# Designed miniproteins, single chains, continued (2): the designs that were tried, part 53

Each design is a single chain, and the fold is of that chain. pLDDT is the mean over its residues in the fold that is shown.

## One batch from the design tools (miniprotein)

Design m5814
Fold by ESMFold2-Fast:
Structure m5814 (fold): chain A 70 residues (1-70)
Amino acid sequence: ISREEFLEIVEEVLREIGDTQTSPVARAVVEKEIEEVRRLVEEEKLSKEQVLSTFTPSTRERIEKRIAEL
């Protein structure tokens, strides 16, 4: 998949996780994480594998599963 498609999938998974939260603070943390991932991919030029390594195992598995279902 493209870098842009990868970012879209990561953002979707993170937002889904955030949407289960009832706290505005927890939702703000998710938005901050999305911004950081975008920065790592676009500015730091990290590979998809390097970006995935920054996440918890459960979040990584959700992203990888979403990619595999394309």
Scores: mean pLDDT 75

Design m5815
Fold by ESMFold2-Fast:
Structure m5815 (fold): chain A 90 residues (1-90)
Amino acid sequence: MLEEVLERAERVLKEALAAALAAGDETLVQSIQETGLALREVEKRKEEVSEEDVKRLEELVNQLGRAVAAGDLAAARELLQQMTELMKSI
């Protein structure tokens, strides 16, 4: 479960980065980089992540994917912040 969520998160972050670079949104690029760093820290602590935290992360990843697909970069930025805060709290 967590592995699949992390793989999806990496894919969505790559799509978000492409969209941010195309838009010239340097603030969004920085937010994506910060979220990516937090994701790497979660990967190091996989065995310590609760099932509840996995579900919460999956919900945020799915919402981010939808926002990026819709071109809603403002929503994407807010979701990236929520993901980073969740991952740092794990």
Scores: mean pLDDT 84

Design m5816
Fold by ESMFold2-Fast:
Structure m5816 (fold): chain A 81 residues (1-81)
Amino acid sequence: GPPTYSAEEAVALLQEVLAADTDEEMLRLAGRAAQALSSLGRDDLADRLQKAVVAYATDPESAALRAALLATVQEIRAELS
């Protein structure tokens, strides 16, 4: 079956997104965090994060969309704390 994540693992993935050294790693970790949030029944947060990921991935030169993705990650992390 699909991997099951704990709330602690979801928070750890969100922390790793904020600490990522490259945009490729940031987007990969954000995608995994969205999957973790969905596995916890937080489809509202997973959808919010996934929309931010898709927006930045579609326009990777946009500093505004990059900032919006990081802000979304910080907001979701705060909601889980």
Scores: mean pLDDT 85

Design m5817
Fold by ESMFold2-Fast:
Structure m5817 (fold): chain A 95 residues (1-95)
Amino acid sequence: SIKEEIDELEERLSKTGDDDAEGLKELARRLEEVARRIVNSEELSLEEKEELLERLERLARRLVEKLRSVGLTEEALRLEIAVGIAKIVLGVEKL
């Protein structure tokens, strides 16, 4: 379940230190993947997609701050772009 995966990622971020660059990169990659899976889901309603993406965006903001603090600027930018694209796609589906 995407919801269970977001819950797991929230817990992992809370346990990942600023000195764990590889852990932070892996979290960023997983959040990017989850954003794509939310928008491409045929099983989730638009309301469920919005709720899950809002949770993911809050988590992504926290991770972006950590990534930037340790110099992982490219990973931070990719994550922001992935979440931004997901928000645009959901906005179009509401039209």
Scores: mean pLDDT 86

Design m5818
Fold by ESMFold2-Fast:
Structure m5818 (fold): chain A 70 residues (1-70)
Amino acid sequence: MKKVAEGYFFATPEEVVERLKAAGYEIVSEEVSPDEVRITARKPDGTVIEATVKKLPDGRYEVHLKVTKE
C-alpha cells in the first residue's frame, strides 16, 4: 500500500461520513470510543481512507485523514 495523502481539518464524525459518501466512498467500518471515532472507507479503484475524529477540550472535533492506495 502507498500513502497518497494525509491531512487535518475540523469536522464532526457525521460530516466526515457524509463527505465520504458524497465522494463515492463505501463506509467499511465505524469504531466509536469515548474520545474518538475511527472511520474506514474505500472506493472500488482501491483507494482507502482512514479518518480519526477526536473531540478537543474546546468542544471542536479534529479529523486526521489518511489516504492510501493498493
Scores: mean pLDDT 79

Design m5819
Fold by ESMFold2-Fast:
Structure m5819 (fold): chain A 87 residues (1-87)
Amino acid sequence: AQEIIEKLKKKLEEDPESAKTLAELATVYAQLGDLEKAKALAEEALKIDPESPEGLAALAAVYAAQGDEEKAAELAEKAEELLREKE
């Protein structure tokens, strides 16, 4: 758990504007229950790439963990649509 966070942080130091790496780190923090950090990282990823499926999925995971199932479903559906309809 913490090993993957350290690996992703090191990867982010090599590429600070990687929306994918920020979203992956957000997902790990959400799984660990650090929803505040997870949300901040997911929002940062979406600032870099507003159509990042990984960023939207990470934010959906945060809302699901907070009990906002409606918002989580909306974001997850949007992420899935972007993955299926790759432009």
Scores: mean pLDDT 79

Design m5820
Fold by ESMFold2-Fast:
Structure m5820 (fold): chain A 116 residues (1-116)
Amino acid sequence: MKEATLAAVERALRALAAQHPGAKILIVGPDKETVDRVVEAARKAGLEAHGVVGDFSLEETRELAKKLGADYALRIGKDGRVEAVAIDSAPASTPGFGAMGGVAGRLTPEELLAAH
């Protein structure tokens, strides 16, 4: 049952990967296991994913993503909500990114960690 949330994340990330093959995505959050699960989903979708464990603001996440050369970024809050972060000032949204943002916004750490 909880696999359905991970499957939805993977489908959204696969749509993004199909439009931007080899796109780099940064995932940041305070919990290592949650970050690792989202990184794994992104890699399974065909994206180049990098995880960083820490409590980062939206601005710090954007700055870190730019330093790492990431095309997209996801920030996991202390409350476990996943947010898509725009890196460029220009329109960075694509249909695939929009779908990923919607799915990411509904995720919780418990659902992301539920691999059983």
Scores: mean pLDDT 64

Design m5821
Fold by ESMFold2-Fast:
Structure m5821 (fold): chain A 86 residues (1-86)
Amino acid sequence: SLEEIQQRIDIRALFAAVKATLELYERYKEKKKAQNVTDPKELRTFTPEETKEMQAAARKAADNSRKEALEEVQKMIDELIQKLKE
């Protein structure tokens, strides 16, 4: 059904958002370690700006994932139409 296709697209977008968030989290953590921050609590503390950047990256990753999924669906529809014309 169309609802099942939409749910699969949304789940894929959620995974992309999580992945993007974790990649930025690790990058900021490594940057703090390079600045000689060794306290585990400080390594898990982010500025409002860093948090905003992680949220923006998650949103962008989700949007890109949805765009790619729609392009894949469109290609499948185009291929189906071509086969039906034969």
Scores: mean pLDDT 84

Design m5822
Fold by ESMFold2-Fast:
Structure m5822 (fold): chain A 81 residues (1-81)
Amino acid sequence: MSVEELLLQALLMLSRTAREHNDEALLAEIDRVLSETQKLSKEEALKKMAEAVKRAFERLKARGLASPTLEAIVAEMEAAL
């Protein structure tokens, strides 16, 4: 998978988990990052999205909400960067 596909899958899983657990702050942060990246170059957008994914994943992991699938996708994304 490309880094772009891994980022998309991670963002979708993070959004899904946030919705399931009513984490409106995390949903708002994901929406903000996506809106901001629309104005950036592709390279800058990928870096900003990767940072946001890592930060969101750490928050969910600290709460015990990170699925094994999400963990695997984030690890593969980090290895590809």
Scores: mean pLDDT 78

Design m5823
Fold by ESMFold2-Fast:
Structure m5823 (fold): chain A 62 residues (1-62)
Amino acid sequence: MADELLKKAEQHREMAEAARKGYVAAENSGDTATATALRQLADRHEKLADEYEALANKVIAE
């Protein structure tokens, strides 16, 4: 169970990294709308990753 939660956290961190790379590319091209959307997507995935890690830690600690 905890391993599945950690795997979910890892997947979301990978998605956040991909969105962050897209953000940098969009910023460099002057695409402000795409940059903003990718920044928000990266932040959301990082938050989900943190939540899954916290849940996994709770399961491990019990």
Scores: mean pLDDT 82

Design m5824
Fold by ESMFold2-Fast:
Structure m5824 (fold): chain A 75 residues (1-75)
Amino acid sequence: SAMAAAAQAQRQAEIDELTARAVEFYKRGLKEGDIYKEAADHYARAAGYLRDPSGVEEAKQHRAEADELEKKAEE
C-alpha cells in the first residue's frame, strides 16, 4: 500500500542517514581521535538494526550512544 511504501521509504532514509554519518565520523576518527570512531561504530550498528523491525529498540539505543559520544567529542 502507499502507506507501507511511505513507511519503508522513511526507514530507508534513516538507515541512509545513519550510514552516511558513520562513514563521516570514521573519517574524522582517523584524524581527530578514537571517540569519533566509537560514535561511527554506534551509528553503523543503529543503521544495521533498523533493517529488521525487531531491532528498532536496539537501533534507538545505539543512536543515543552515538549522539552522546558526538556531544562529548564537541565539548
Scores: mean pLDDT 84

Design m5825
Fold by ESMFold2-Fast:
Structure m5825 (fold): chain A 56 residues (1-56)
Amino acid sequence: EDPIINAIKEILEEHPKANEKELRELLEEKYGFTLTDEFFENLLKLYPEIKEKIES
């Protein structure tokens, strides 16, 4: 529903071992999304499924 969330899900499908840093770098590289630490933390609170994948 959110373009950023869809981008994150697509990145994690292509790069299942991506951690938080790699995910943020790929978001900037592939989609042009530059996120602050605070924004990203809030996003993970709204989408705990993404946090679980990154931390796994």
Scores: mean pLDDT 78

Design m5826
Fold by ESMFold2-Fast:
Structure m5826 (fold): chain A 90 residues (1-90)
Amino acid sequence: MEEARREALKEEALAALSEEEKEALRRAREALERLRAGRTDLSREELLLAAGLMVTQGLLDPREVAELAERGDYESLIELMLAALRAAEA
């Protein structure tokens, strides 16, 4: 019951987004789950979507993400994201 109710509430919240925003959010969540599983073989687009989701969750500073993305330093961005995820679980 609780899981079905949570999914229904998520679907209602997603109904307020455009189709493009819904798909971007789904891709961001998948990319973030792959990072949590220790997979770092994400595309540039997947990394930026996951980082954006982490910014909205308060896990990352948007300025640091923007600086690393502007420099094309995706290796350091991955390290920053993984460090933030570990800190959130500690």
Scores: mean pLDDT 74

Design m5827
Fold by ESMFold2-Fast:
Structure m5827 (fold): chain A 100 residues (1-100)
Amino acid sequence: SEIEKLLEEMIKIEEELKEKLKDRPDAVQLETEAILGYKKFLENLKNLSDEEIKRKAESFIAYEEITTEYYATRYPEEAEYVKEKEDKHIKLFEEILKIA
């Protein structure tokens, strides 16, 4: 499904960011938690209603906003890269909300 494809793309972006920030323990933990969340969403997707999919996507958008603010505070030298990644994630979740 299109939603499955978008979630797989999100997981890939988080995996790439985790590798890029592998020397930053706090960032590695945040990305690990995000990856686990996306994988759980993908695994449970077939059991979720359209309404539940929308609520889940809104929750992830809120999470991305919080992590962007955290990175801006803790890793200001990398904030521009992290912001670009977070903006892509928000856009992908907005696309899920249109499909569901």
Scores: mean pLDDT 81

Design m5828
Fold by ESMFold2-Fast:
Structure m5828 (fold): chain A 102 residues (1-102)
Amino acid sequence: AVTVSIPASFTAAAGATLNVPVTVTGPGTADVQVVLKDPATGTIVAQGVVRNAAAGTQNVTLKVPAAAGTYTLLASATQLGDDGLTHTGTATSAPGTLTVTA
C-alpha cells in the first residue's frame, strides 16, 4: 500500500512560496498533491502537485495566501500502476498546520 506523510507544522510569510516536503512510500510511482485549506470553511486556498513521483521525499510548492492566519495542510498520494496512468491506491496524510505571518 502507498503511504504519505508531511511535517506537522510550518510557518511562512504572507504571499511567500512554501516548499512542503512530502514523504511517499510504496512500489512504483505516485501522483502527489498538497492542498491548503481554510479550517473555518474547508475551502482549498492553495494547491500543489507533483505527478509520477518516485518513492521518497518530494517537494511540493505552494503559494502562501495573503491573509495571515492558521491553515490546514493535507497531502495525498495516488499510487500509479506499471503503465504510469492507472490509479491503484490512494493515501492521505495526517493534517499539518501552516501559520501565515503578516
Scores: mean pLDDT 82

Design m5829
Fold by ESMFold2-Fast:
Structure m5829 (fold): chain A 104 residues (1-104)
Amino acid sequence: DEAIERALDKVAERAGIALDEAEREALLARARAVLAEERARLAEELATEPDPRARRLLELIAAGDLAGLRELLIEILQTELGLAPEEAEERAEVVVLLVEAMRA
């Protein structure tokens, strides 16, 4: 799907790697398999997470509330980690793209 493709494109761009179509398709298939396993793990973690803030993040991920996830991540990155708004938005965008890929 488009989210996994965007994530792969950004990783390849950052690494300076040009992928042919067959290589891209093989990597997308592998990424989808790994992300499907991670989705199952996140569902189990949601059932056992004692930290209310961590549980809220997992709930938003499980629900596919990407807007809510983005907002909460920006808040946490600014208030807990002291990141500038621009840096918090960039970090949150990467996490949201990965979560979108996991839910696709």
Scores: mean pLDDT 68

Design m5830
Fold by ESMFold2-Fast:
Structure m5830 (fold): chain A 93 residues (1-93)
Amino acid sequence: MVEEAIEEIAEELGLSEEAREHLRRAYEALKEHRDDREEAARLVAEHLRLAAEADEGGAGEVLLAAATYYEAYASGDSEAARKAGEATLEALR
């Protein structure tokens, strides 16, 4: 179910195969570190940055905004996380 959603999002955003692989690894990190949300968030942020660097299309800004959100979440900065989340939603428009 979630893996299918990730593939559909990657296809709709026009992500490269390399960027899609990094997005998949971000999801796997979230699943494997369910009991350590701060560690999961740090790993997700790292993989999202790599996906943004690998993306040759317009999705790089969305991926970087999402990475910033998870970095803020991992550091406990709720205000920075809120702002990064808003930026991600605006980039999707």
Scores: mean pLDDT 70

Design m5831
Fold by ESMFold2-Fast:
Structure m5831 (fold): chain A 101 residues (1-101)
Amino acid sequence: SEEEREKALRAMVEFGDFADELIERLKAQGKTELAEEVKRIRGEASDRILQLLDENKPLDEIIEVLREAGEKLTAVLKPYDPEGAERFKARLDELIEELKK
């Protein structure tokens, strides 16, 4: 539906903002390789969401993409910043719960 499409687009933007904030922070710390990995995971998730929206897939499939991206980002971050990884996961879990409303 149009309402579900708007929710998915807003969630994609918010997820992108979370990831961009992480990328900037990692670059400021000199962790350029890790920043590039975060950027690739974000880009892959955004591309998948746009494809699902173009195919008129249900919101549940968008939520699955966000969850998978969150797990990948948490796994990449956890060895270097376990507390930051937990904070990121909490923010993403809140975004997913808001999307379900």
Scores: mean pLDDT 83

Design m5832
Fold by ESMFold2-Fast:
Structure m5832 (fold): chain A 120 residues (1-120)
Amino acid sequence: SSTEEKLERMKKLADEAMEATLAGDEDELLQKISQIGLLAYELLVEAGMDENEALKISNELAELMLEAAEAVRRKASEEELNEIFKKMEEIASKKEAEGAKEELLELIEYFREKALEALK
């Protein structure tokens, strides 16, 4: 798949993950975040990252996305959410992720916007 097709699919999965979060469906949320992680892994490997490092980074991003969704469900402050998203941005900005940085940051910002909307 092209990089653009993977990014579009990840954004759709982010929408579905937020819907699952608001519905209180933990199993659906975990499934959607797992699929985002797999697509992020594929983007990183295609960008020339080592498979072990790509797995580590994609898992770290998925864990933080799950943490952000849980924070939304608990009605955490915007400040707390922004701290989680800052950690995701730091991971995407690592030198090793350079070839997929733009796509990962676009996904992170998309998910952040959805999370902030869900807090209203």
Scores: mean pLDDT 88

Design m5833
Fold by ESMFold2-Fast:
Structure m5833 (fold): chain A 75 residues (1-75)
Amino acid sequence: GEQTVNELEETAKYFGWTDKEMAEVLRAGAKGLVPGGRDAGLEERGRRIAEQLEKAAKALEEGKPEEYKEHLSKV
């Protein structure tokens, strides 16, 4: 949600991450959500979150802050 967006932006400020570095962090998070279990519902949820993180990373790299916030809010 918006709280996650705000916390992630504060974390980026604290570590001095660039938009490129933030996009790399979001993509790493998406990879970490690759399912390793037999729960189909949990796998689908993980894939949906991973898709939103990948879209947020792409929007951030393309300089589209509105799209970045929209996709990140869906996580």
Scores: mean pLDDT 72

Design m5834
Fold by ESMFold2-Fast:
Structure m5834 (fold): chain A 81 residues (1-81)
Amino acid sequence: MEEEKRKAFLEEERKRLEAQLTNPDVIEDGLKAVEEEIDRLLKQGKSVEEARLHIEYGRGDLNARKKLSEILKKKMEEEKK
């Protein structure tokens, strides 16, 4: 379910932040920002997977950019008759 995917991603983000940062307040602020960004993208009709890829691309992940491009291309092709 989407809620389980959202929770799993937030748990992965917590571990990532804890590996890179030592200040608990900064880690919690970072997680809140990620959660708010996921919720913003979900309100725009994006899936949790698309929201994750947008966040990862925003951090410089070129593989996330490629996957987002493939999703957009598929959506455009599905609109063709």
Scores: mean pLDDT 75

Design m5835
Fold by ESMFold2-Fast:
Structure m5835 (fold): chain A 87 residues (1-87)
Amino acid sequence: KVEELLKEADELSEKAREAIYNGDYETALSYFEKLASVYEELAKINPKYYELVADAYDAIATLYRVLGDEEKAKEYQSKAEEYRKKA
C-alpha cells in the first residue's frame, strides 16, 4: 500500500519537474495536483506526509504566480499553510 503510493509519488514528481523544465506549467500543475492527492493518502497512514502535501501546494502556488493568477496562488499558499500545521 505505502510502497505503491510512494512509487506513484516519485513518478508524478519526476513528470512535474520535467514539465517545469520544458516550460509546460499547465502540465506541471496537473501533476502537482495529483501528487498532492497521493501525499494526502499517505498522510492518512502517517501524518508526517502532510509536510509533502504542503510542499506540493507551495509548488502549485508558485506556478500560478508565474502564470499571473494571483488569486489561485494565494488560495494554494493558504492550503499549504494549513497542511503544514497538520504535520
Scores: mean pLDDT 86

Design m5836
Fold by ESMFold2-Fast:
Structure m5836 (fold): chain A 69 residues (1-69)
Amino acid sequence: MKKKLVTFPLERVLSNEELQEIAKIAGPEAILVQDTVRKRLLIQSETLDEEIVEKIKEKIKELEARQKE
């Protein structure tokens, strides 16, 4: 399979613990790079199907929503 690079926009910088939660969804072969300057998460993996991409987007929204009161 070809490795896919997917970029996720972030509202804020994610903590290492939050990145680990996303990594569990993306899978053990996934490489995660957080761009703190442009507030983006870059994930490279051969296993990034549309379903996994949607799960990651929902997890990011969940994590970001936890800071808004």
Scores: mean pLDDT 77

Design m5837
Fold by ESMFold2-Fast:
Structure m5837 (fold): chain A 80 residues (1-80)
Amino acid sequence: SEADKILKEFKEYAEKMIAEFKAAKTVEELEKLWKEFKKKGEEFLEKMEEANATVEQKKEFKEIYDKLMEEFYKQDEKVR
């Protein structure tokens, strides 16, 4: 389904973004990555809604999103 394709793309994006969060060495670098993530995350969420994603697919999306948030805050604490 289209929602499955979007989920796969978001998962690949999330893996790349988590690696970039972990590589960030300054607050400024991390804040720039956060701004890009917030924008891209909203775009993916809109695409999931437009694709009529199932409750289960939306749950998987949220789990990936929450993992991204967790990794950001973990790195934010390290660089501050």
Scores: mean pLDDT 85

Design m5838
Fold by ESMFold2-Fast:
Structure m5838 (fold): chain A 72 residues (1-72)
Amino acid sequence: GDALYARIAEREARELLEEARRRLAQGEDPKVVRDEILGILDRSIAQLEALGYRAAARVVREYKRRLEELLA
């Protein structure tokens, strides 16, 4: 149940953070990278919370925090 979805969410959020790092390294506008990837993470958090997958939502929030720190 929730533990399995947390593992899937961790993998997907980690891949999005790695995509953000690659796009920044290629000289893409940090504002564009931020808006697009934070948008995906926010929608994921909302969906997981609505479904009651609290552990998975918490994992995605942690990666959102890391992305926000990267782009600060």
Scores: mean pLDDT 84

Design m5839
Fold by ESMFold2-Fast:
Structure m5839 (fold): chain A 77 residues (1-77)
Amino acid sequence: GAKEIIEEILSKYPEILTKEQAQKAALEVVKKLKLNDEQANGLSGGILRAMDEAKSDKLTKEQALEGAVKGYEEGLS
């Protein structure tokens, strides 16, 4: 499913991702899942919300995965 694909893409990144790395990973997910603009915006928005909640420009893989999945699922509604 989408969670598995997001996890696979994040596996190529370090344990702590910068904002740039997290956004790059999001673009790879969008491409692999063939997401439309609304779904892509949901996924990216989820990652940005996770950074805002963490009050950080860096995320752990777990935080990036959780944010991306949540944003993606919201984009499907």
Scores: mean pLDDT 78

Design m5840
Fold by ESMFold2-Fast:
Structure m5840 (fold): chain A 70 residues (1-70)
Amino acid sequence: SAALEALAAGTRTFDLRRGVEAIVEGLGYDPSRADEIVARLAAAVGSTDPARAVGDPRALIGAVKEILES
């Protein structure tokens, strides 16, 4: 079902957004930037599936730092 696929994608996006917000806060940046960074991270991955970044917390932290420093 397209609806179930959309819900699963929404759950992964929600978890990614929450993780990015926590990392941004932990690094001392403004957490209101989390939505901007999620969008940039999705574009930088070169894939429409951001779940690849969620599976490795260290890689996610590195990617968020790279975007913030760009």
Scores: mean pLDDT 64

Design m5841
Fold by ESMFold2-Fast:
Structure m5841 (fold): chain A 81 residues (1-81)
Amino acid sequence: SLEEELEKVEEMLREAEAETDEAKQRAIFEEIIEYLKSSEDPRLQELAELFEEIMKEEDIKRAKSSARAAVQLFRRELEAE
Protein backbone atom coordinates (compact mmCIF):
# COMPACT_ATOMS: atom_id res chain seq x y z
CA SER A 1 0.00 0.00 0.00
CA LEU A 2 1.01 3.65 -0.40
CA GLU A 3 1.00 4.02 3.41
CA GLU A 4 3.39 1.05 3.86
CA GLU A 5 5.69 2.36 1.10
CA LEU A 6 5.78 5.83 2.74
CA GLU A 7 6.52 4.24 6.15
CA LYS A 8 9.49 2.41 4.57
CA VAL A 9 10.77 5.70 3.07
CA GLU A 10 10.40 7.41 6.48
CA GLU A 11 12.37 4.53 8.10
CA MET A 12 15.18 4.82 5.52
CA LEU A 13 15.27 8.62 5.97
CA ARG A 14 15.71 8.15 9.75
CA GLU A 15 18.65 5.79 8.99
CA ALA A 16 20.22 8.46 6.73
CA GLU A 17 19.74 11.12 9.45
CA ALA A 18 21.38 8.86 12.10
CA GLU A 19 24.39 8.10 9.86
CA THR A 20 27.51 10.23 10.51
CA ASP A 21 29.47 9.35 7.33
CA GLU A 22 28.44 11.48 4.31
CA ALA A 23 29.21 8.75 1.73
CA LYS A 24 26.97 6.29 3.63
CA GLN A 25 24.25 8.95 3.99
CA ARG A 26 24.31 9.52 0.20
CA ALA A 27 24.20 5.74 -0.40
CA ILE A 28 21.03 5.50 1.76
CA PHE A 29 19.46 8.34 -0.28
CA GLU A 30 20.30 6.44 -3.49
CA GLU A 31 18.49 3.40 -1.98
CA ILE A 32 15.47 5.62 -1.15
CA ILE A 33 15.37 6.94 -4.75
CA GLU A 34 15.53 3.40 -6.22
CA TYR A 35 12.78 2.25 -3.81
CA LEU A 36 10.56 5.18 -4.86
CA LYS A 37 11.24 4.58 -8.58
CA SER A 38 10.21 0.92 -8.19
CA SER A 39 6.74 2.00 -6.96
CA GLU A 40 3.74 1.76 -9.30
CA ASP A 41 2.27 4.87 -7.61
CA PRO A 42 2.83 8.07 -9.65
CA ARG A 43 3.02 10.21 -6.47
CA LEU A 44 5.95 8.17 -5.13
CA GLN A 45 7.62 8.35 -8.57
CA GLU A 46 7.26 12.18 -8.40
CA LEU A 47 8.83 12.06 -4.91
CA ALA A 48 11.75 10.11 -6.45
CA GLU A 49 12.30 12.92 -9.01
CA LEU A 50 12.21 15.49 -6.18
CA PHE A 51 14.78 13.47 -4.19
CA GLU A 52 17.06 13.31 -7.27
CA GLU A 53 16.95 17.15 -7.42
CA ILE A 54 17.54 17.42 -3.65
CA MET A 55 20.60 15.13 -3.88
CA LYS A 56 22.27 17.47 -6.40
CA GLU A 57 22.80 19.74 -3.35
CA GLU A 58 26.49 19.47 -2.32
CA ASP A 59 25.70 20.40 1.31
CA ILE A 60 24.50 17.08 2.78
CA LYS A 61 22.99 18.82 5.84
CA ARG A 62 20.84 21.02 3.56
CA ALA A 63 19.94 18.02 1.37
CA LYS A 64 18.78 16.04 4.47
CA SER A 65 16.67 19.00 5.65
CA SER A 66 15.02 19.34 2.21
CA ALA A 67 14.36 15.57 2.03
CA ARG A 68 12.75 15.60 5.50
CA ALA A 69 10.52 18.56 4.51
CA ALA A 70 9.47 16.81 1.27
CA VAL A 71 8.51 13.59 3.12
CA GLN A 72 6.64 15.55 5.84
CA LEU A 73 4.66 17.45 3.18
CA PHE A 74 3.83 14.17 1.38
CA ARG A 75 2.62 12.66 4.69
CA ARG A 76 0.38 15.69 5.39
CA GLU A 77 -1.14 15.56 1.89
CA LEU A 78 -1.88 11.84 2.33
CA GLU A 79 -3.53 12.44 5.74
CA ALA A 80 -5.67 15.27 4.29
CA GLU A 81 -6.92 12.81 1.59
Scores: mean pLDDT 86

Design m5842
Fold by ESMFold2-Fast:
Structure m5842 (fold): chain A 66 residues (1-66)
Amino acid sequence: MEIPEDVLERAVRELRAILDHHQQDAADVSLDAATTLLSTTPVGRRLSPEERRVLAERALERLRAE
């Protein structure tokens, strides 16, 4: 599935904000946990479960690479 860069950047920002609020490191967050967290965000709620998982995977990869 193709994810636009602006959607990915928004997901990364929203996940980073959630993880910072809970004092969690991205390395300690599972894909399933990241997918669940995105489902609570405005960007994630508008996507299908399959699209949320792909977005979560890419956002988590980017956060872990920082």
Scores: mean pLDDT 79

Design m5843
Fold by ESMFold2-Fast:
Structure m5843 (fold): chain A 59 residues (1-59)
Amino acid sequence: QTCTVVDTTSCTTNGETFTIVSGAASAGQTGHVVEENDDYTICFFPSIGEFVTCSKNDV
């Protein structure tokens, strides 16, 4: 499943936008989902070798 950084505070996965709570990916970076639970989606970005955690809650 594809994950894309929208800006420094937001990412999109499966067509929905979530808040970045951990990680430092730049806007336009694209990766894939490696872990998903009810609270978070974790995406890996191979181009930068980093993980980004996106909150599924509106916090």
Scores: mean pLDDT 75

Design m5844
Fold by ESMFold2-Fast:
Structure m5844 (fold): chain A 102 residues (1-102)
Amino acid sequence: EIEKIREILEEMKADPRAVPLLDDIDSSIPNAYKIVPNPLSLSSIEELVESGEIKSLEEFEEKLKQMLENVKKLVPESSALYKDAEEVYKKALEKIREIREE
């Protein structure tokens, strides 16, 4: 299961739409820390997998959902970042469902 989570993370990190999601919230966004006090990025989620904090596909999916909701709070729905984050998340969610159906 953890091996499959790592595979999904690598696929997400390789997606050009995921570039803005690789690192935690950019300090250039005014008051980002007030809107999103618990930031999540693909790098921080990878660290949670490696530390054993994320132990299952369910916990991984929840962290990905939190990351997406953080993006949705910071940028308008019309932004490329919002749309790209949704597409990256949907692709990962489809892969998680495929694994669960095996």
Scores: mean pLDDT 74

Design m5845
Fold by ESMFold2-Fast:
Structure m5845 (fold): chain A 109 residues (1-109)
Amino acid sequence: MESALVPLSDEGLEVLGRAAGRLRDAGIRVAVGGTGGSGTELAREIAERTGAPLILAPTDAEAIEAARRAGAEVVLLLGPGGSGALVPLSDEAARRAGPILAAVGLEAA
């Protein structure tokens, strides 16, 4: 599955945080992944705010695999360079997450 990329501005970060919270409120298992730099610090802040499990990995692929092993359905990836992505880990997760992400102005990819 492709990720939905959003700019890491203050507004974009607030949207990603709201999306993660709404997914968890809907009973979707969400993990937050940091892959380096500012993404790692931001992942910690969002994980603490939402109560989602935190995953730290050097790459997006390793973060996705760690999220799968942790039993997550969706991972919020936050990396260096000013982008974040919500990644459904299966077709079923994408189907369940899609309407919730659309409600906060994001599209699952």
Scores: mean pLDDT 73

Design m5846
Fold by ESMFold2-Fast:
Structure m5846 (fold): chain A 80 residues (1-80)
Amino acid sequence: TELQGARDALETAKKLVKEGDYKLAAFVADQAARTAERLGLHEAAEYARQGAEYAKQGDGDKAIEYLDKAIKIVDEAIAS
């Protein structure tokens, strides 16, 4: 499903942040945000964009914090 795809992309972005690949993490997080927006998950999209922005700034801890917020909303949508 597109929801599962968005969740997998956000988890991939988190893994890339943990690996120090901030540029690719930001790209993947931005793609996940666009998918979430298209699915009507506006808050998840905003959190994913914030995660991408922190990744671009090299702030891995904040990037993971906001990506986790996005994942939580996507997981709630999958469970619905």
Scores: mean pLDDT 89

Design m5847
Fold by ESMFold2-Fast:
Structure m5847 (fold): chain A 71 residues (1-71)
Amino acid sequence: SELVENLRRMADLAEKYGLPEAAELFRRSAEKVEENPDDLTEAYRDVVRAFRLMLEKDPEAFEKLVAELNR
Protein backbone atom coordinates (compact mmCIF):
# COMPACT_ATOMS: atom_id res chain seq x y z
CA SER A 1 0.00 0.00 0.00
CA GLU A 2 1.34 3.42 -1.02
CA LEU A 3 -0.35 5.00 2.01
CA VAL A 4 1.32 2.54 4.43
CA GLU A 5 4.72 3.10 2.73
CA ASN A 6 4.30 6.89 2.97
CA LEU A 7 3.27 6.70 6.66
CA ARG A 8 6.34 4.58 7.48
CA ARG A 9 8.51 7.05 5.55
CA MET A 10 6.98 9.91 7.59
CA ALA A 11 7.76 7.97 10.80
CA ASP A 12 11.41 7.50 9.73
CA LEU A 13 11.73 11.22 8.89
CA ALA A 14 10.14 12.26 12.21
CA GLU A 15 12.61 10.01 14.08
CA LYS A 16 15.53 11.46 12.02
CA TYR A 17 14.51 15.02 12.98
CA GLY A 18 14.31 14.20 16.71
CA LEU A 19 10.54 13.74 17.07
CA PRO A 20 10.10 10.13 18.32
CA GLU A 21 6.56 10.78 19.65
CA ALA A 22 5.42 11.87 16.16
CA ALA A 23 7.25 8.88 14.63
CA GLU A 24 5.30 6.52 16.95
CA LEU A 25 1.99 8.10 15.86
CA PHE A 26 2.88 7.64 12.16
CA ARG A 27 3.89 3.98 12.78
CA ARG A 28 0.64 3.34 14.69
CA SER A 29 -1.31 4.95 11.82
CA ALA A 30 0.42 2.64 9.30
CA GLU A 31 -0.50 -0.42 11.41
CA LYS A 32 -4.15 0.72 11.56
CA VAL A 33 -4.27 1.13 7.75
CA GLU A 34 -2.89 -2.42 7.32
CA GLU A 35 -5.37 -3.85 9.87
CA ASN A 36 -8.44 -2.06 8.44
CA PRO A 37 -7.87 -0.45 4.99
CA ASP A 38 -11.66 0.10 4.61
CA ASP A 39 -11.81 2.52 7.58
CA LEU A 40 -9.10 5.17 7.67
CA THR A 41 -10.71 7.28 10.44
CA GLU A 42 -8.44 6.12 13.30
CA ALA A 43 -5.33 6.27 11.07
CA TYR A 44 -6.28 9.83 10.09
CA ARG A 45 -6.61 10.85 13.76
CA ASP A 46 -3.09 9.60 14.50
CA VAL A 47 -1.69 11.50 11.47
CA VAL A 48 -3.40 14.74 12.62
CA ARG A 49 -1.97 14.27 16.15
CA ALA A 50 1.52 13.67 14.72
CA PHE A 51 1.43 16.84 12.57
CA ARG A 52 0.12 18.91 15.49
CA LEU A 53 2.92 17.63 17.74
CA MET A 54 5.58 18.39 15.10
CA LEU A 55 4.25 21.92 14.52
CA GLU A 56 4.19 22.56 18.30
CA LYS A 57 7.66 21.16 19.06
CA ASP A 58 9.66 21.80 15.86
CA PRO A 59 8.01 23.62 12.91
CA GLU A 60 11.33 23.49 10.97
CA ALA A 61 11.32 19.66 11.15
CA PHE A 62 7.72 19.68 9.87
CA GLU A 63 8.73 21.85 6.86
CA LYS A 64 11.61 19.45 6.06
CA LEU A 65 9.30 16.41 6.26
CA VAL A 66 6.75 18.04 3.90
CA ALA A 67 9.52 19.04 1.45
CA GLU A 68 10.94 15.48 1.47
CA LEU A 69 7.49 13.94 0.78
CA ASN A 70 7.00 16.25 -2.26
CA ARG A 71 10.09 14.77 -3.98
Scores: mean pLDDT 82

